# Designs tried in a protein design run: designed miniproteins, single chains. Part 114

Each design is a single chain, and the fold is of that chain. pLDDT is the mean over its residues in the fold that is shown.

## One batch from the design tools (miniprotein)

Design m3979
Fold by ESMFold2-Fast:
Structure m3979 (fold): chain A 80 residues (1-80)
Amino acid sequence: IDRLTRLEVQALKNHDDAAALAYSVVRHLIQMSGSTSFSKAINYYNSLVSGLTRNGHTAPSDKQKAQTKDIIRKIIKDIN
């Protein structure tokens, strides 16, 4: 978790929104449920994206969505 928090902050500093969101999603999933399930992480990510558009924020592009999902996949594989 501390590693994921540092990676999230570093990604934000580097303006890598796709990576920052990936680290945030996995960290929250672990904190709230103790789960390292890829499908649960993707479901949570999709929920966050829907929340962003509902609140008037711009949705990520398809390319950014693919990048975030790939990073989530790598994190989950590394943890498991």
Scores: mean pLDDT 75

Design m3980
Fold by ESMFold2-Fast:
Structure m3980 (fold): chain A 76 residues (1-76)
Amino acid sequence: MLEEIVKKLKEFIEKLGFNSKESTLAFLKGLIENLKGEVGDSVHLSLAEALELPEEIGKELLIEALKKIIEEIEKE
């Protein structure tokens, strides 16, 4: 499941068309903060819909997938 979420997130990020590593990282880090914050449920539902994932996919799996992508980008 985590690998599938990472794949769909990467496709989603590519469609957003960020033009720098810094912009991509800022977006991903902000998304993690929003998922953990007061708007987390709304962000979770919106992201699950955009990625065509079941709503039952927990916020923790989304956060782990986002962290994995951040690590890959920063290692570059």
Scores: mean pLDDT 76

Design m3981
Fold by ESMFold2-Fast:
Structure m3981 (fold): chain A 62 residues (1-62)
Amino acid sequence: MEELAKQFIEDLKSGKIRNVEDVEKKYPAPASTIIEKANEILAPEGLQVGIGPHGILLIPKS
């Protein structure tokens, strides 16, 4: 799972992933599980995964 979450973070940064459907299609794991693990990895950097009208983005954890 951690490797999938790391790949997901890099794909978000590069714009390869735009929405939850992209996550569901690309990775062999539930989108919710990948996002949860990604948030654990991003927390020390002060970042989190945001889901909204624009799809999925990396946003500051305020």
Scores: mean pLDDT 77

Design m3982
Fold by ESMFold2-Fast:
Structure m3982 (fold): chain A 84 residues (1-84)
Amino acid sequence: SVDELLVEALKAYKNGDYEKASELFRKAAEIYRKLGQDELAEVLEEFSDAMRELAKDPTNEEAKKRFEEALKRIEKYTGKPKDI
C-alpha cells in the first residue's frame, strides 16, 4: 500500500539510506498519479528528488530545506476531516 511505502521511505531517510528513500517516494508518487492525485504526487516527487540529492551530497542544505518544505505541504493533503 502507499502508506507502507511512505513509512518505509521515512525509515530509510532516518537511517541515512537516501537512495532507498528516493525510490520509495517515487513509487508512492506514481501510485498517486494513477489515482489522479496530481498535487500529492508532485509533493512526493519533490521528496524523491530531495532524497536523490542527499544521496549524492548528505550536507546539501538546499535539499534538506526542500524536503522540510514538502513535508509541510503534505499536511494539507493528509488529515481525516474532523466531522465526527
Scores: mean pLDDT 76

Design m3983
Fold by ESMFold2-Fast:
Structure m3983 (fold): chain A 87 residues (1-87)
Amino acid sequence: KLEEAIRIIDEALKIVSDYLQGKITKEEAINKLKELAKRAEELGFDELSQVIKDLIEAIENDDVNKLIASTLRLIGLRWELELELEK
């Protein structure tokens, strides 16, 4: 279960990176992130789903500060989940 959450985070971080580098469109980024948020919610990862929804909102509104904050929160959540896998 935790490994699947980490995969969702890794996919979300790649989508954000690709979007910021201009490799994918805003529409493509939002659609891909919506699928990941739904998958996180279905698996019961409510916090992860909410962070991905915050990323979607930041991209939709061109809110750079919210985009940075939400991306940092994803990175922090990934670190926490990796530490849990070591236990």
Scores: mean pLDDT 85

Design m3984
Fold by ESMFold2-Fast:
Structure m3984 (fold): chain A 58 residues (1-58)
Amino acid sequence: KREEDLKNLGEVGLIVRDALAEGWPLEKIRERLEKVYGKEFADSVVRVIELARRSRPE
């Protein structure tokens, strides 16, 4: 459900933020998320990060 998705998204956001700060490559972040949340979810998160980088905000 939406509430569960938002909770998971919050946790993922913190993981991604910390991993990027530590210099992790996107592929490593994807593998980490895949093991915890599943491949489809991990692929979706990585795609969002790639789109955010491509849009060049800030």
Scores: mean pLDDT 70

Design m3985
Fold by ESMFold2-Fast:
Parts: C-alpha cells; sequence; structure tokens
Structure m3985 (fold): chain A 69 residues (1-69)
C-alpha cells in the first residue's frame, strides 16, 4: 500500500480510504480491516466490516459504505 494513502486513511480521509480499497486486490480486501481498525475511525471500520460479512460484497459496495459515512 502507498504510504501517503495510509497516512490519509489514518486521519479518516474518505478519499484516501476509497483509493486504498480500489488499489487492493479483491482477495486482499480483508487485510485492510486490521490496518483500518488500528488507525482509522472506528465507525468507518464497523461499516466496512458489515459489508465484508456479506458473501456478495464487492469493491463497489465497500466504496458505497465509505461514502455513506
Amino acid sequence: LNVELQLAAVNGNKEAIEQIIELTPDNQLPLLLPLLRQYANPELVEAIEEVLKSDSASKQQLLDAVNAL
């Protein structure tokens, strides 16, 4: 992951979090949760976790969840 994007995500920047999701391969999306839990807003992390619990979760659904916050 890009260091600049990780720093922006630490501050809860929605655009940076969206870019990280877009750049992350689908099979690595669950690996973002520990990073977001450690640094980003807890409410945002919970929303992303709820989307990822769905078997039909896609990058677009994750992006929609981020934008809904």
Scores: mean pLDDT 64

Design m3986
Fold by ESMFold2-Fast:
Structure m3986 (fold): chain A 68 residues (1-68)
Amino acid sequence: SLAEKFRELAEKYKDENPSLARYFEILAKKVEEIEKKPELTPEDRAILNYAKSTIELFEKREELKKKK
């Protein structure tokens, strides 16, 4: 789930950037709450789209690091 991916990012950044890690934990909780809703608002859909793009960006960053 997107929430679990954000929790993984929080773990990765907890020592390097505690503020960013806390931000990812907040996003994880927010995404998890939205995913449990039976009907999504436009704002909820925007948050989920942003979350997906953020996860994809960090996954690409990890792949590029391995190619170096």
Scores: mean pLDDT 78

Design m3987
Fold by ESMFold2-Fast:
Structure m3987 (fold): chain A 70 residues (1-70)
Amino acid sequence: PVVEIEVEVDLSHLSEEERAAKARAIGDALHAQAVATAQALKAQHPDQSAVVRVTLTVDGQTLTGEVVVE
């Protein structure tokens, strides 16, 4: 099973330091969510690999990541 998580945020109103801190916090939260989602999918489908793809767009720049549980 494959799940996609897509999040878009505008941090252009923040200072460079505030933007970096907020982006890190959002990234950490999305990673935790992706891991929890992948584990839940694997529990429901133990014979299949669970894949969670994350797309985060910050100020028009897109970052992608993937969590896989075999």
Scores: mean pLDDT 80

Design m3988
Fold by ESMFold2-Fast:
Structure m3988 (fold): chain A 68 residues (1-68)
Amino acid sequence: KLEEILEKLSKLLGVSKETAKEIVELYLKDKKEAVKKIGDIMEKNKKTTKEVREEIYKLLEEAAKIIK
């Protein structure tokens, strides 16, 4: 279940699954810094659509519920 979320996040952000896991961990520790990092990655990889951003945050919330 968590692996499926990490796979989807990696594809949406255009990063490795390892980086997606780091983002999930950051989101649990410091939500504001995670949001900033996600924004930077999305701008760099030209993934700036509202739909993609909404899906990313939905997946982060799901991952947080599993880990917590």
Scores: mean pLDDT 77

Design m3989
Fold by ESMFold2-Fast:
Structure m3989 (fold): chain A 77 residues (1-77)
Amino acid sequence: ELVEKHKKYKEQMDKLAEETGDYQKWASRLTALSLLRIGAEFMEELAERLGSEKLKEEAKKVREELEEVEKEFLEEI
């Protein structure tokens, strides 16, 4: 999942960089998005290992918020 989403965003970023010539701007946004995704995934894994249903629900909410940020990123393209 994480790798596939990163590839998709990178392909989109590469197209945009070719059209606008501003590779650094889009690469920075992609990097930030990827780091947030890794963080959310780590939180979900941690919640499962601790066996806390409450923490697992909170991690799920964070992941859902991140999905909204991903949609906003694509909308700006």
Scores: mean pLDDT 70

Design m3990
Fold by ESMFold2-Fast:
Order: C-alpha cells, then sequence, then structure tokens
Structure m3990 (fold): chain A 74 residues (1-74)
C-alpha cells in the first residue's frame, strides 16, 4: 500500500506542478490538493488490490488533465 500511495503522491505532484506552470489560480490548486488529501485518506482504507485499481483509474484521469492543461498553455 505505501508504494501505491507514493506513486499517487508523485502523480499529484506532477499535476500540481503543471497547474502552477499553466497559471491556474492558487485557490483552485488548493481545492485540488484538498480533494487529493481526501482521495489519499480513502485509499488508505482500501485493500492493496482495490488501491491499485483506484490508482490506475486516477492515473488516467490525471494524465488526461495534464495533457489538457499543456494544450491550453500552448
Amino acid sequence: LDAILAEFEALRAALIATMKAAGVPQEQIDRRQAEFDEIAALMRTLSEAEAREALARLRGLIEAEIARLQEAAA
């Protein structure tokens, strides 16, 4: 589980860095970070298999959001 949470935190950091680079207002970034804190807390209540499935879905969503922010910044 700790390795899964570490991977989630790395994805979170990548998205937050992209949001900052794209000029997203700090208030929106703070709200997104609060949402991720809730997701991390939820993941800690899951089995390792459920946490892996959740991480795979979250990765897809986060990567898509990063791609959209990069397109919008171009």
Scores: mean pLDDT 82

Design m3991
Fold by ESMFold2-Fast:
Structure m3991 (fold): chain A 119 residues (1-119)
Amino acid sequence: MGEELLEAARQAAEAAKALAREAVAAARESVEAAGRKVEELVAAIEGLGDLAVEAIRVDPALAPEVLEAVRETKEFVDEAAAEMERAAGEEARPYAERAREAARRALERVERATREALA
């Protein structure tokens, strides 16, 4: 069960990274298109956070691998957000900030779950 949740979390991380790439591509076309993709990206990041927290609760031994997947996703989203701002300028900043905030909150949730599991 824990291994299946870890696999699901890894797949969710890859889906979030793919949506982040799509958000950057959308920002090169229009701010409105970027905004729609960021809403999809935020939902994917929140889903990753939920799966990651559940994986750690079911099997605390998976915490290092789950944390790694979420941290890598946050780094990828932070870079994608910066590229969105470069592609679409100031109008993209609120969407870039929402993506960064979603990734930051997901990582904080997973780090908290890890600390609670190790206590």
Scores: mean pLDDT 89

Design m3992
Fold by ESMFold2-Fast:
Structure m3992 (fold): chain A 82 residues (1-82)
Amino acid sequence: SAAEARTRALLAELQKLVDEANKAIENGDYEKAIEFYKKAREVADELIRLAEAGQVSPETGELARVLKEELDKKIEEIKKKM
């Protein structure tokens, strides 16, 4: 379905952004890592909005909320290291 394809695409984008942020951390590029985590957070917010609109599953919405909280913690942690 279109909803399943959208969910897969957004989750893949979120994972790619997290992977890029993690690579930036490994390279000591904290500014770049924060930028990728912020982009991942925007994707998580989109998944939450789509779940609230009934356009993706409630389970996907809950997963996105958990991921958003973890991304917020990661951004705060990295800012303290800068």
Scores: mean pLDDT 88

Design m3993
Fold by ESMFold2-Fast:
Structure m3993 (fold): chain A 63 residues (1-63)
Amino acid sequence: MEERLEELARAVAERTGVPLESARLAVGALLSDPEISNEELAEIAGVSREAASRIRRTVRELL
């Protein structure tokens, strides 16, 4: 389970340019609650709402 999250976080960080720690937080939040808002996701990951939207789309593409 955690290994898959690590793979996704790394891929998201590489693809979006977001720091790996922010990608880990965002991926973990999205996998726990796919309905989480972009505002909440941005707050959790410490990124802009635009970056949160890009992270969500990237995770969707990688799944």
Scores: mean pLDDT 81

Design m3994
Fold by ESMFold2-Fast:
Structure m3994 (fold): chain A 56 residues (1-56)
Amino acid sequence: SDVDDAALQLVALGFVNKKDAEKYAKESSSVEDLYAKVAKDKGQEAVDALKKAQAA
């Protein structure tokens, strides 16, 4: 799913480990919800990096 793909990309970028990524994927109803949670926990820079990776 898009949420699972975004969560795995966070692991690839080094922002979270696999366990934390699985938690984000389970707790997020959409990719936009995932971005909001990541911004709160890891900062806007992490979301910007993730969005750039997802657009590539």
Scores: mean pLDDT 81

Design m3995
Fold by ESMFold2-Fast:
Structure m3995 (fold): chain A 59 residues (1-59)
Amino acid sequence: TPYQAFMKFVDVDGDGFADAEDVKHLEETYPVPGQPVDGVIDAGTHQSLVRYLKDMGLL
């Protein structure tokens, strides 16, 4: 998916794919208030990803 290709760019667990562990690790590292850390791609995951990219200077 386009989201998986995008997550491959950030590659938070080193496997190059947006699987449940990648998503969960991103959500744990950049938690969004009120959103669960469940490894499911949702609106909270997108907010975590945006914060990660801004923190790394990639956005």
Scores: mean pLDDT 63

Design m3996
Fold by ESMFold2-Fast:
Structure m3996 (fold): chain A 80 residues (1-80)
Amino acid sequence: MPVGGPATPEEQAFYERVKAALLAAGASEEQAERGASIAVLSVITGASPEAVRKTLLAEGLSEEQAEIAAKLVAEERARR
């Protein structure tokens, strides 16, 4: 699959799921969109949940938000 953007229905659905979870955890729309984009890219590239968590913390998300996104990435990868 090409790297870049939530272009497929499955990628779009995962993006929206991560975005909704981050918004529910108190992230701003901009933070949720950024976190969801990182999560989608992480599934495509096969990044570990730990690497996802570290990346999101570096982007300024909270520990709670980073953990939520990392768990969703792990679950999505386990389905594939």
Scores: mean pLDDT 78

Design m3997
Fold by ESMFold2-Fast:
Structure m3997 (fold): chain A 100 residues (1-100)
Amino acid sequence: MPIPELSLEEMEANVRGFIEFALLVGEQLDDAELVAAARAARAAWEDPSASPEEKFAALRRLLERVGAVYQRHLGVPAEEAAAWFARQAALFRRTLALEA
C-alpha cells in the first residue's frame, strides 16, 4: 500500500484528527467501548513517557473498535474493513518510527 508523502507534523495531525473523529463517532453512537478506546489512545499519544510501542498498541485498539463500528453501523464488508485497518496501522507505525 502506498504511504502518503506527508510531513511528520501532518502525520501527527492525522493521528490526532483520527482520535478526535473516533471520539465524536463514539459519543454520537453511544458506543462506550469506542469512547474509552479513543480516550485511551489520546492519553497514550499525549503521554511523553509512553513508548512508541505503547502508543501504537493504544491506536491499534482504537482501529479495532472503529472497524467494528464500520461493519455494524455502515455495513462495510469485513475484507474492506480489514484493508482499511491495515492501511491505517501502517501509517501509524510510520508516524511513530516503528518501521525498522
Scores: mean pLDDT 77

Design m3998
Fold by ESMFold2-Fast:
Structure m3998 (fold): chain A 61 residues (1-61)
Amino acid sequence: GDVLEIIRAINRGEITNEQLTLLLQDLKDEKVSDELIQQIQDAYESGDIDALQKLLSQTSQ
């Protein structure tokens, strides 16, 4: 997926549910831990954009 575009949307507070779904699918395909995926989803649901951005930076390394 286009992770960089999704990160830009998150920085603006404009991430869509469709963009999040695509991101989570890409992370599962790359075998990112279920724990990290859950933390990303929890951050999105709580509206914690700073936490969401930090968690996504961990998946991009």
Scores: mean pLDDT 71

Design m3999
Fold by ESMFold2-Fast:
Structure m3999 (fold): chain A 66 residues (1-66)
Amino acid sequence: MEEEAVEKIMERAGLSREKARALLEGAITLIKAFGRELAIEYLMREGELDEETARFIVELAEELLK
């Protein structure tokens, strides 16, 4: 569920709910447009996230797309 994914992102990255939700929605959009690896790279660059956190968010987004 999206709300559970947002809460996990907040806990992992120390982000606000609004920021966590925006990153999750962005990851879903990026995966659909560019695929997994480019979504991770984009979140690291534009979201100022480390690789582990970016990968975690992308994995949660992939679960929501199933």
Scores: mean pLDDT 80

Design m4000
Fold by ESMFold2-Fast:
Structure m4000 (fold): chain A 75 residues (1-75)
Amino acid sequence: SALEEEIRRLEREIEELRRRKEEIDKKIQELAAKPEQTREVIFEEAELTMERMLLHVEIRALEKRLAELKAQKAA
């Protein structure tokens, strides 16, 4: 059904965004572990932290939409 197809699409999109968030988390950990905290390292860590926050907001919005569609299917 169209509803089931939309649910599958959202699930795939959420999974892809979560994978991207994991990659950013690994990069932040790598930068934090560097012995020299240069200005460039600090700025890159700050930018990645902001990207992580934006991904978190996007994932939450999509998870809310997915929950609404699943509730509609169950009703």
Scores: mean pLDDT 87

